# Ledger of designs, part 11: designed miniproteins, single chains, continued (3)

Each design is a single chain, and the fold is of that chain. pLDDT is the mean over its residues in the fold that is shown.

## One batch from the design tools (miniprotein)

Design m8355
Fold by ESMFold2-Fast:
Structure m8355 (fold): chain A 55 residues (1-55)
Amino acid sequence: SIADLEAEIARVKAEIDELAKTFDKNDPEQMKKLKEASERLHDLLTQLDAARAAA
């Protein structure tokens, strides 16, 4: 549902914020997690747009 997508988007944004607080540019795992979270956020926003268009 749209509400589920919005909740997941909020969760991923919170995850990105937490990663930013402890961010170490020299840690490849943190860089990978940040990239993956950003890509997931983009995918969720695309899904939300499609769901809204279908409603």
Scores: mean pLDDT 80

Design m8356
Fold by ESMFold2-Fast:
Structure m8356 (fold): chain A 63 residues (1-63)
Amino acid sequence: GPEEEKLREKAIKFMEDYAKTLVEELGYESAEAKQVDESTFKLTYTKDGKTFEETFVVKPLQE
């Protein structure tokens, strides 16, 4: 419903900001946040020539 859509948008924004922080502040070569499913998000990042992938199955509620 509309509440779920707002939570999804907040989760996407949070993940995008986190990915940006990894590259801009923490020296990662690349970072990308992607929504895989309604409650599943994937963060792919590269550091020191190694690519890592983390999957989040919970919707991160900010407040």
Scores: mean pLDDT 72

Design m8357
Fold by ESMFold2-Fast:
Structure m8357 (fold): chain A 112 residues (1-112)
Amino acid sequence: MMSAEEKAAYQKALMETLKKLIEKAKKVLEELGKEEEIKEIEEKASELENESARIQAELVLLMQELIKEGKYELVEEIIREIAETIHKTTGMDEEEVYKKLLEEMKKLEESL
């Protein structure tokens, strides 16, 4: 089980990875002319009081928009990068983390 310090380090590493992936997703959507959709996503995410929840919701909504645009390979790359970050910080199996992230994404999407 992770200590409090290990949990804090993990959360920090995860949030930094999610922020980078949000920037990558936004850039691709901007190149596709989806600037209005990006603004709507930012506004929806901003309704959440917790910063970590806001970052996670924004990434989920951006991935949803990428799926609508047929950017499935980029969505898979994003989830894999998150799984790699969790694997490096926790030592958990990358494939198990990837599967768990897909389940958490679906759960978060259904709550929005």
Scores: mean pLDDT 78

Design m8358
Fold by ESMFold2-Fast:
Structure m8358 (fold): chain A 69 residues (1-69)
Amino acid sequence: MSKLLEMSEETAILAVATLLKELGHPNPLELARAIVRRVRESGEVSVAVLTEVPGIDEATARELLRYFG
């Protein structure tokens, strides 16, 4: 897993930002950059890794995992 690790960084950031915008998050592009960076640093997409990003709660992490896991 998963789709985010298989995408180019730019594509992953845009895909994550789109979902975050739909979920009503402020500054979806900046948050998406932080998420993609953390995922690439860990080599894993999981709720535990995603919630390490400030501003990402468990519910948002589960939605990200549903679409990109």
Scores: mean pLDDT 81

Design m8359
Fold by ESMFold2-Fast:
Structure m8359 (fold): chain A 60 residues (1-60)
Amino acid sequence: SPEDIELKIKVLELVKGSIRFAVEKVRPEHREEFQAVADRQLANIDKEIERLKKEYEKAK
């Protein structure tokens, strides 16, 4: 349903916020490796949000 898609998008936006917050809390010696993993995860989440937004527009 459109409501389920909207909720999924909201959850993914919260997950993005949590990932960004976690990067800020990582010790400097681990920052580069963690940032690389975080960047890949954020890019994947952004692609999923974009797909869900297109699905939402078709569903309404």
Scores: mean pLDDT 85

Design m8360
Fold by ESMFold2-Fast:
Structure m8360 (fold): chain A 91 residues (1-91)
Amino acid sequence: EAEKKLKEGAEIFRELAEAAEKLLERGKGLPEEELLRLKELHERVAEWLERGDAEGLEALAEELLASPDPIDQAQGLLLRTLAEWVRELAE
């Protein structure tokens, strides 16, 4: 059950990374550098969720929360919540 939920979460983040890539291809949305950063971020989160790596998620959350960028701070809060969820699901 826990492993299945983590894989499902990882799949959602992989879909978010693909959506960012499609926006890059269409030349719409955020600047290219920001879209590439979001794609890479979502791919890394997907990998950590698939592995059940709460420590990786927590470390990135701390880094993002230290950023002056409110988007980074919002993502940091989300990742902190995901890390707590991963820890609760881990045996």
Scores: mean pLDDT 74

Design m8361
Fold by ESMFold2-Fast:
Structure m8361 (fold): chain A 60 residues (1-60)
Amino acid sequence: GLEAARREAAAKLGVAPEDVELVAEESTPDGDDVVHTLTFRAVAADGSVREVTVTTLEAA
């Protein structure tokens, strides 16, 4: 789900989950499942803007 993806993005970016922003979402069917590709953005401690993509599966 979105919250799990946000936590994964936060861990990859080295920030708190509340500091990540969902900037893009793509959903594609994959048989009986749906693949969600979520792009998150955060500002790192050094002031740089970083993005990460997280892919999740949703069973249909």
Scores: mean pLDDT 77

Design m8362
Fold by ESMFold2-Fast:
Structure m8362 (fold): chain A 94 residues (1-94)
Amino acid sequence: VAEILREISEALREAARAVREGDIDSAMKHLGRVDELLKKLGEIDPKAAFELYGDIQPYIQEAAKAIEEGDYDSAAEYLEKAAEVAEKKAEEAE
């Protein structure tokens, strides 16, 4: 569980970096990786997956809105906040 939570955090940070660079295609690829990892987490620990999804979803929604508005700095900040949530849950799972 801790390993997959760290991978989710890393993918969210890579998405944030890509958004700051204006590379939306790479950002979407990294967010697709987050989706894949969340599915894997749900197979191992459905409760952890449900709790993480609930905690990061508001940040992902705000990031999507910021991208739509062309505010890539704010979008990256929201994705970094989502990454921090995943990292904290990884620390708790150790």
Scores: mean pLDDT 83

Design m8363
Fold by ESMFold2-Fast:
Structure m8363 (fold): chain A 62 residues (1-62)
Amino acid sequence: SPRQELFDLVNEVQERLSDAEYTELLGRLEERIGALGGQVSDQQYLDLLKEVVKETEEERKK
């Protein structure tokens, strides 16, 4: 289910990212949710989280 995938992904990124990187990731996620009017489905939240995780990992490589 999208909720199970969300829990699994959150656990994985918390293990891979520093506290500072995770805080930045949450800020980006919150900004994107806000741009959608603050109402998102579990699937939309998961999709946005996947995108923000990818962006955070790409910044680590620069």
Scores: mean pLDDT 78

Design m8364
Fold by ESMFold2-Fast:
Structure m8364 (fold): chain A 71 residues (1-71)
Amino acid sequence: NIKKEAIKIVEEVYEEGLLDEETKKRYIDLINNAKNNEELAEELELLATILERINRKDKAEEVRKLLEKVK
């Protein structure tokens, strides 16, 4: 389940203190509310970008692997 794996990554980064609660809730909601694979791919791309910006290239790479499965 790609959504479940993506949400787990968001929660792990939040627990490390690298995301605020509002950002965590926003990305979890965007992932859960994706109606199709195209919308899910857009949300995963945004998540990967924010993870790269906070210097978690390892977590961004995990998200990009999920993105490949959505294509």
Scores: mean pLDDT 84

Design m8365
Fold by ESMFold2-Fast:
Structure m8365 (fold): chain A 84 residues (1-84)
Amino acid sequence: DKEKLLAEIEKAVNSNKPEDILESLQRMKDAIKNGKASVSEKMVEDLEKLAELLEPIDPKAAEKLREIARLMREEIAKTGADKV
C-alpha cells in the first residue's frame, strides 16, 4: 500500500529521528524491489518534497530520499507505468 508507506515516511520526518527515517526508506525500497508497492509519478513527487523538507535537518536522509525517488523513476520508465 503506497499511501501507507508514504505516511510512514512522513511520520519519520516529523519525529526528526534519523533511525526512523532510514527504517522507512528501507521498507519503501524493499516494497519496490518486491513489487508490493505500485510505483507512480505522484509517489516520486511526494518523496522529492519530503527530501526538500528534510534537507536543512538531515542532509544525508534527504539524499537517501532523492536516491529512492530516482530508483522509482527508473522503475516507472522500465514498466511504462508513468503513461497513465
Scores: mean pLDDT 65

Design m8366
Fold by ESMFold2-Fast:
Structure m8366 (fold): chain A 100 residues (1-100)
Amino acid sequence: SKVEKIKEVTLEALDRVIQVLRDAGLDEYAALVEEFKRYYEEKFNKAKNDIEILQIARDVLYGLRSLAERLEQEGHTEVAERVREIYDEALKKIKEILKE
């Protein structure tokens, strides 16, 4: 279904961000994003309708945008740019799925 694809794109974006953070040696940030992923994966599993899944996906993407802003404020500019690219790609994929 469209919502299963959106869930998959959203969780894949989190996995990519975790890898970027670990590759940069930001292990504490990676661990926080892993907990964030576990929390939202559970929320997806408990979602009762398509609207709830879309709201959860939006919340995750907003979280990634906020993470990128924080990383940039801390001087991790390259890592922040990579997180923003992952966010933008996931948002583009979700918009394409919604047009189907």
Scores: mean pLDDT 89

Design m8367
Fold by ESMFold2-Fast:
Order: structure tokens, then C-alpha cells, then sequence
Structure m8367 (fold): chain A 81 residues (1-81)
């Protein structure tokens, strides 16, 4: 689980910075694996912020992308605790 959470954080940061299709595909793959370890509510929050970061990044809204990334990382840390 710890390694999966670290990979998710890395993928989410790449999505927030680039908004690339490749980064988004990687993030979605990791979220699918995470679904076995988290509640549906936690998964929904992580997915919402991941998609929010991707959309903000594609629009060039750096502040909004970083805000979504921060919330996503917060939820991942709660999962790890």
C-alpha cells in the first residue's frame, strides 16, 4: 500500500504539472489498484481531485491544479495513517 500511495502522489504531481494523456492514464491505472484498499468515499474524493488537477493543468490554471493536488495528497496521507 505504501509504495502504491507514493506512486499515486508522483503520478498526481505529473498530472498537475503537465495534464498529459500519459500521466492521466497512469494515474487512473493506480486509482484502479487503490480501489481495493480504500473506502468508496475516499476513492471518490481522490478521483475528484485527480480529475480537477488534470482539467486545471490543461487550462493553464496552475493555482487550481496545485490546490487539487494538495487535497489529493492530504487524502492519500489519511489512507496511509
Amino acid sequence: LEELLKELERAAREVAETGSDEAIARLLELLQQLSKHVSPEQLAQIRRHALGAAHASRRGDRARAEAHLAKLVEVLRQVAA
Scores: mean pLDDT 79

Design m8368
Fold by ESMFold2-Fast:
Structure m8368 (fold): chain A 65 residues (1-65)
Amino acid sequence: SERIRESLEFARELGRELLERFEEQAKKELEELEKEPLTEENKRRYIIALGILGYSLEEAKEKIK
């Protein structure tokens, strides 16, 4: 049972690191998108990046107006 707990703790830590990496990439994507025109493709990328950062679809749509 101790081994299972250690494995779960390890998996949770890896998940946390992966989420932090995704959040860092999303922030970089938003910084790049600030320099670009709001094309339909760039709006989609903006919404996805905000979603990774925890915004709802509706909140993300409001932020790109």
Scores: mean pLDDT 79

Design m8369
Fold by ESMFold2-Fast:
Structure m8369 (fold): chain A 86 residues (1-86)
Amino acid sequence: STAEEIRELVEKGVDAEEALKKAEEYFEKALKDKNKENAKKYLKLAQKYYSIAAAVYLKEGKFEEAEELDKELKEKTDELAKKLYE
């Protein structure tokens, strides 16, 4: 599952900054891709890497940073997800 993959990457010591960079790159690709199915795949990848970054913050005891990141992800992706899945 995605949650298991996230846990494994966090345990391997993935960097939160690199995860955020990948999330931003995939989110931009989702916004710009004219193919709806490709945009959906990029959005899922962006959500995955944002979740990895949040999980790293939680592991480091940075609970406020993790909560803000989750809130920002939800606000940024909810409208785009609605357009792609509805």
Scores: mean pLDDT 78

Design m8370
Fold by ESMFold2-Fast:
Structure m8370 (fold): chain A 83 residues (1-83)
Amino acid sequence: EADALAARAVALAAAGLALRKKGEEILKNAETREEVLKGIGLVLLGIGLGYEAKLLLEKAEKLGANPALLDLGRALLEAAGAL
């Protein structure tokens, strides 16, 4: 189902954006090695979720998913730096 793939892509893109922003904020304020490692881990996880979201969004677009869901997914990926 195309719309289900688009909805999943939107959810993953939103999660990836949130994790990346949280990781970047931790890195900006990091005072310990443990905080640096945590920040890096969250940024990398966010990047991975964004990549998966991009692949699902491209597949959903090819299958004729709802344009509004595709637009939302694209906007979230752009905000996350994954597009």
Scores: mean pLDDT 84

Design m8371
Fold by ESMFold2-Fast:
Structure m8371 (fold): chain A 97 residues (1-97)
Amino acid sequence: TPGEEYAREQGRSDEQIAALLETAGNILYIAAELSGDAEDADRGAELFIRAGELYARAGDNERAKETALKGYEKAVEINGYESPAAKKARELAEKIA
């Protein structure tokens, strides 16, 4: 994504970029809860998934798994178990295990 590419060009590590994406995901989940917008929840889950991938790439598998599971929990809470966001977050958590 343009934001991820920009942060990397500024010398941010994968772990630092992951932390920023996790923060953005939390903001989108709060927005989804306030608006009832499933698209904001799906976008939030995508950011948690990407953060988990970057934590795993940085070698922090525990944080990667925790981030993926947090994304899964929020996706289930807002959109239910069968939502695309919940499925993607679960798949990432299983891959990191």
Scores: mean pLDDT 76

Design m8372
Fold by ESMFold2-Fast:
Structure m8372 (fold): chain A 91 residues (1-91)
Amino acid sequence: SISEALAELSERYSDVVREDNPEAQIEALEEYKKILEENLPSLDEAKKYLALSLIYKIKAEIARIRGDPKAKEYEEKAKEYYEKAKELAEK
């Protein structure tokens, strides 16, 4: 299912963050982000916000690797989406 795919992708995200090659890490993160973005339209509201949180976490990490000051803004958006996902899941 899409939920199972998202769980596997979340595990993969944790793995790519540990790569000791900034260019390869960015490439892997961009691929993961693309998969999440492509699946957004088919997700329910709670899973959509969880996926958006992951997308912004990925954007923040790419920005950090590149030294882009937008990393902080992306981290804040990721936290906002995560909190929305939690609120919906606890209903």
Scores: mean pLDDT 77

Design m8373
Fold by ESMFold2-Fast:
Structure m8373 (fold): chain A 62 residues (1-62)
Amino acid sequence: MSTAELVGRFLRSVALGDFDAADRAFRELPPEVQDAVKRRAREAVLTLPESERKRRMLEWLE
């Protein structure tokens, strides 16, 4: 699986609230990409409407 595919899997898993799947995908990413992808996911989550799901995502991405 390419880095782009892993990034897509990570972002989708975070969006679905599947933090176990998100963690697995994140661990497969190259170290240089991990911080950037996590930051991008957090920025995307911040654009969502206020909800319990949004709070859980932000807490996990902390």
Scores: mean pLDDT 76

Design m8374
Fold by ESMFold2-Fast:
Structure m8374 (fold): chain A 67 residues (1-67)
Amino acid sequence: SEIEKLLEILEKEAPLTAEQARGQLELMEKGPLDKEEKLAILKKEMKEVVENIEEVRELIENSELIK
């Protein structure tokens, strides 16, 4: 699952965000009717966090200020 891969990345890079994402997934398992919609939103939010982490990493690697 793409969500599982995103969780693995978040657990390494942003463990508090991973914990929050797991909490949301657990709430979805316990019975909201609009699970698919909420899951899609959570997946999008997780992707945005991962992309931001990668962007910051690239900025650090390409920074002329780090000498």
Scores: mean pLDDT 70

Design m8375
Fold by ESMFold2-Fast:
Structure m8375 (fold): chain A 91 residues (1-91)
Amino acid sequence: SKAVQILREHYEKYKEVLEKVREKLQARVEAHPDELSEEELLELARELLIEELTKAGEDKAKVEAALKALEELARRGAPLEEVEKWVLSLA
């Protein structure tokens, strides 16, 4: 189905961005292991995600809105159908 194709394309795009964010977080944790709390690490991860997605050609405000929506979905334990709807909104 077209929905599966769109999900796959967005998943592969965000997987690459997530891998870059992980590498940058690991480098900063290794440089400053005792300086960052879990909350500060999450905030840093969010900033790095916005930066990498913006570099990929996404609008910063759109990326920030999408990340906020994803955080709300994650907090609620949202079903796959709501995640699919969110991903489609990025296209």
Scores: mean pLDDT 57

Design m8376
Fold by ESMFold2-Fast:
Structure m8376 (fold): chain A 70 residues (1-70)
Amino acid sequence: TDGLRREMDDLGRRVADLDTQRNNLQNQKNNSTDPNVKNDLDNKINDVQSERDSLAARFGALADRYAAAS
């Protein structure tokens, strides 16, 4: 159970870091007037979002296992 909690804490921290990266990229996009820069930032935002969603799904699976073990 402690191992699951530690893995969830690590994944939660990584998800939070990716959310911060996505917000920073979104702010850069909103402040840009160059359409090529906006398109490049959109691609980076999509990449970060995909990684975030993957880690969030893994977090959910671990949370389900933790709940079942409790």
Scores: mean pLDDT 85

Design m8377
Fold by ESMFold2-Fast:
Structure m8377 (fold): chain A 82 residues (1-82)
Amino acid sequence: MEEKELEEIKKKAEKVIDDLSRGNPTLANIVKEALELAPEDEEIRKKLKTFVDNYEKGENPDEAFKALIEIRKLIGKKRAEE
């Protein structure tokens, strides 16, 4: 179940990265880094899922943006731990 969830997140994240890389490469890089860390970090994986799901739906841009900010904080925390 968790493996299928990660695969689904990866597919959605790759599509979002492609979309963002054309208009906002900074955000695309954040999503790409989160995707690289997602297999090893459950919290990053969970927030990345929230971001890609809200981005795909297009209904909740504020929730997508909030999830992205939380992802950036988690990446910074993980870098500080290692």
Scores: mean pLDDT 75

Design m8378
Fold by ESMFold2-Fast:
Structure m8378 (fold): chain A 103 residues (1-103)
Amino acid sequence: SRALAERLREEVERLAEAMLNGDLEAVEESFRRIAELLEEAGLLTPERREALERLLEDAKELIREGRREEAAEGVRLTLTRPVAEVAGEEVPQELLERARALA
């Protein structure tokens, strides 16, 4: 769904902004909303749920270390594929390679 993909993109940007601000409560809230949107899209597999949980813990660690920009870029890249899947869009190969490098 295009509308669902737009909501997911907005939530990913909200997440990145919360990370840049070091707002851990907002980060956790945004991850929860992203999981809900992926579940609504039928894309929240057990493997993807575990990946999101790991991404959240890694992001919290980076924020605690003051590496906020790295945390924000990491979530944008990692969530590029799920967003494209919800939209029915193809992902550029270079972005897929960058996302794999973060895993």
Scores: mean pLDDT 80

Design m8379
Fold by ESMFold2-Fast:
Structure m8379 (fold): chain A 97 residues (1-97)
Amino acid sequence: SAPLQKVIDLIQKGIAKAKAGDIDGALAHAQKALSTATSILTGRQILSTVGDNTGLAEAQKIEDLISEAVAKLKAGDIDGALAYLQQALDEAKKMLA
């Protein structure tokens, strides 16, 4: 889906910025990824009210991982942030496949 591809793109940009030492740029991309992931989760929660639980657990996990990455970036833990962003990227790619 277009929103999930947007999450993947934003996480990849966030990782690239963090690796380059641009923490403000990494945080900006990670926060946009979080906002988009929250919108995907909300959509999956709405579908669950009509008995469609497809991707609900995956959407929650992606949102949680990006949220942890944002928290680590704000704390100045760049290595921790990169670990969470990479996990979120891997989970988002699995959900897209």
Scores: mean pLDDT 88

Design m8380
Fold by ESMFold2-Fast:
Structure m8380 (fold): chain A 64 residues (1-64)
Amino acid sequence: MVEVQKLIRKYKLSTEQVMAIWSAVVRGDLETAKQIALDAGMSEEEAEKLVEAMVKMQKEIEKF
């Protein structure tokens, strides 16, 4: 959660970019989600952390 917010702020991701990554995660298209993050200027490690954090967030939301 905190890591997602830090990466969004660090790379100045637009709401549209964040929603595009989130939509890819929701679809299970983790490669597309990672690629969008990389295209935004993230390192491979940062892109993987962002996608992992969003996958965890989605799983927590699905429990409600």
Scores: mean pLDDT 79

Design m8381
Fold by ESMFold2-Fast:
Structure m8381 (fold): chain A 71 residues (1-71)
Amino acid sequence: MTAEQRVAKLLSEAYMDGKKEIVMSYRELAEQLGVSQSSVSRAVKYLESRGVIKREKTDVPGVYRISWAPG
C-alpha cells in the first residue's frame, strides 16, 4: 500500500467515525501510518495537487487539518 493510499484510508476511517477531518502533525501521521515523515509530506502534497484532499494550516506549528475535497 502506498503512502497516498494509507493517508486516504486514515481519512476514510476518521470520516466513518464522524470526524470529517484529521488534525495532526506529519510526525504523528508518519507514526500512525508506519511510513517516514518525508513520505507523508509527498503523499499529502500529491493528493492535494490532484484535488483529492484539502490541507489547511492550524494555529499550532507543524499541525495540519486534512479533509476530503468535495469536488
Scores: mean pLDDT 80

Design m8382
Fold by ESMFold2-Fast:
Structure m8382 (fold): chain A 66 residues (1-66)
Amino acid sequence: SEADKLLEQIIKMVESLIKAGIKLSVVETMAETYAQQLLRRGLPQAKVDEILKTVKEKAKKLYEEK
């Protein structure tokens, strides 16, 4: 689905940023900004919330695992 493709792309971006040494707080802020753009483009709030939650959880896990 479209949402699954977007989620995969965001996760890949987050993984690259963390590996490049970007702080978790900055990565989370970038993900929140991206989520706002998805809302403005007409993606349903519930789907954006699910994507953002998944991205933040994945980012925290990647940060902890190094």
Scores: mean pLDDT 77

Design m8383
Fold by ESMFold2-Fast:
Structure m8383 (fold): chain A 85 residues (1-85)
Amino acid sequence: SSASNQLYQTSPALQAILKEAGATKDSYTRQEIYDYLTKYLRDKGLIDEETGEVTADPRLAEILGKEKFSLSDPEFHDAIHAQLH
């Protein structure tokens, strides 16, 4: 368990993605956001689990500004961070 309870509110566009992944809260830790994002990617068949390559759907591509990325890419993390308050 982490003692850091840094909570973020997300943009409406990111919140919609998280809700489709089963998110029900108004604020999330960074870890929870990435857990829900990974679930969304898996549920929609957008991620290659072997390579880590993601092919974004139209909503995710609009948020990220690109159609393909890796979960390990700094650009992916930066784009998600831009959606946090």
Scores: mean pLDDT 78

Design m8384
Fold by ESMFold2-Fast:
Structure m8384 (fold): chain A 64 residues (1-64)
Amino acid sequence: SMGDQGRAALREAADIAAQYYQQKRADLLQQLNGKPPSLSQMRDIFVDMVDVFGSRLDALLAQV
């Protein structure tokens, strides 16, 4: 459904995924000791973020 409840679920899933991304990026930057991350490292974090988004969205939509 594309109602207000569905939009709320999308926003919540997006916020959770964004928090996951920021945390993983921070952890990676700390591990690299100021060296820039590679495109492959950033891609892997992004793919994981998308998976978190989809998983959380599916769970939230099951409760709407």
Scores: mean pLDDT 83

Design m8385
Fold by ESMFold2-Fast:
Structure m8385 (fold): chain A 93 residues (1-93)
Amino acid sequence: GKKEEIEKKKEEIIELIEKGEHEKALELVRELLEKFKDDKYAYEAVEEVIEHAIELGELELAREIARIVLELSDDVTGAIGLLLRVIGEELDA
């Protein structure tokens, strides 16, 4: 189902981030959000990806992912929340 496909893509994106394949990770984030536009599970998966990138210290990658969410999401409030979290980590890290 949709949820299983989203979970698989989330895992693939996280693996790419851990391998330093940041450009491919960004492409998969965009593909996931374009395919499952406005699906709450897709946005939850991308939030987890952003949190994982922050935990790894990949703050610029996390910011770039948040920008894709802002570009593709009609939920501006949720996307702004993610971006503010990334900015907070840069100020406190």
Scores: mean pLDDT 77

Design m8386
Fold by ESMFold2-Fast:
Structure m8386 (fold): chain A 67 residues (1-67)
Amino acid sequence: SAMEEALRLGREAERAAREGDDVRALQLGIKVASLLSDEELEELVRRLREEGLDRAANAIKAGRQLR
């Protein structure tokens, strides 16, 4: 599903950000923002923050603003 793919990409964005690859993290955030509606993105960001993946959540929010 689009949500499962978005969760996979979100976790990849967290890893990229933790490794200092902020460009990769933002590119993944933009890609995630292109896969989901605004309501689905809010749910995804909430789930990522509950998992402690705050860098992924921030990258996805930034990606949403740039789409």
Scores: mean pLDDT 88

Design m8387
Fold by ESMFold2-Fast:
Structure m8387 (fold): chain A 79 residues (1-79)
Amino acid sequence: MSPLVREAGDLLKAAATEPSLHEEVKALVAALKADPSARIPEALLARLREVARRFGLELVAGASPEEVTAAIRAYLAQP
C-alpha cells in the first residue's frame, strides 16, 4: 500500500470518530463505492484536510482533490 493510501485510510478512521463528520464520511464512502465518477464535495474536502492537518497526515493534507479521491478509492478497494 502506498503511503498516501495508508494516510487516506487513517483520515477516514479519524473523521468517522468526529460527531460533526460521521454521517458525511459514511455518505461519502457509500457514494464513492457506488459511483466511479463521484467526487468529494469541496466543503467536505476542506473539512477532511483540516482533520488531516490536525492528525499530522501531511501527504493527504498536501494532495490535490484528485489524488485524495483516488487514494480513498484505493483504500476502500482493499480486501
Scores: mean pLDDT 82

Design m8388
Fold by ESMFold2-Fast:
Structure m8388 (fold): chain A 98 residues (1-98)
Amino acid sequence: SKKEKIELLKKLAKESRESAERMREQAKELEEEYEKLKKEAEELEKLAKEDPKYEEKAKEARKKAREKLSGLIGAKVGAAGEEAFAEILEEKAKKLEE
């Protein structure tokens, strides 16, 4: 029925908004971790310029920073996608109520 379709759209929209919120919180944690790893990589890269023994540690630190940045971007994009999807579902529900 029309009523059942409206209720389903509202439920799915709510679930998508809840997913977006979880992804935003994950993005905050990943951003803090990324900033710490980025600073560690920058410090090791400076040491590597003066002493070749730090070159391998600098490369590993930069790799870890890049992996966290990738995760951060994924979480931000995922959150935006879930919010956009929720808005589409909410608009569709409104049109069915009119």
Scores: mean pLDDT 91

Design m8389
Fold by ESMFold2-Fast:
Structure m8389 (fold): chain A 72 residues (1-72)
Amino acid sequence: SPELIAEIRRLVDELVERILKNGGIVTPEDVQLVKRIRELLAALTDPEARAEVESYIREAFKKVQEELKKKR
């Protein structure tokens, strides 16, 4: 579902922004966002759509790691 993919991307972007603003500190609210992302990923049964979302998440993780390294 395009709506499901868009929602996952939105939540991933929100999580990235929150973690970066908090200097890499993960809050209980961030843990709830991770749980929600996992629930939506489990609902995404199309392998092609899943691969697209996994690629997006991988790039988001790289961005977080690089930004946090700059602050250490």
Scores: mean pLDDT 80

Design m8390
Fold by ESMFold2-Fast:
Structure m8390 (fold): chain A 85 residues (1-85)
Amino acid sequence: SVKEDIEAFEKKLPPLLEKARATMTPAEVAGIELVAEAQLEAAKLLRELLENQSEEKKREMEARLRELEERIRPELEALKAEAAA
């Protein structure tokens, strides 16, 4: 199920990030972690919508996805600037 796939990915992410920390810069690892966490959050939100497809839930989902995008965008831009320096 989608829920089980999300949970499996969430459990596999920490050991993968640990391996990445051994070979990549802190900024690169932080970027991977940020993107992976955003994808997990978006997937969890989509799962909630699949369980409740009401117009109220759709509006809630749109607001929460917008908040996620607004939060992630400046963090990702800051990491890009750090990696370029």
Scores: mean pLDDT 76

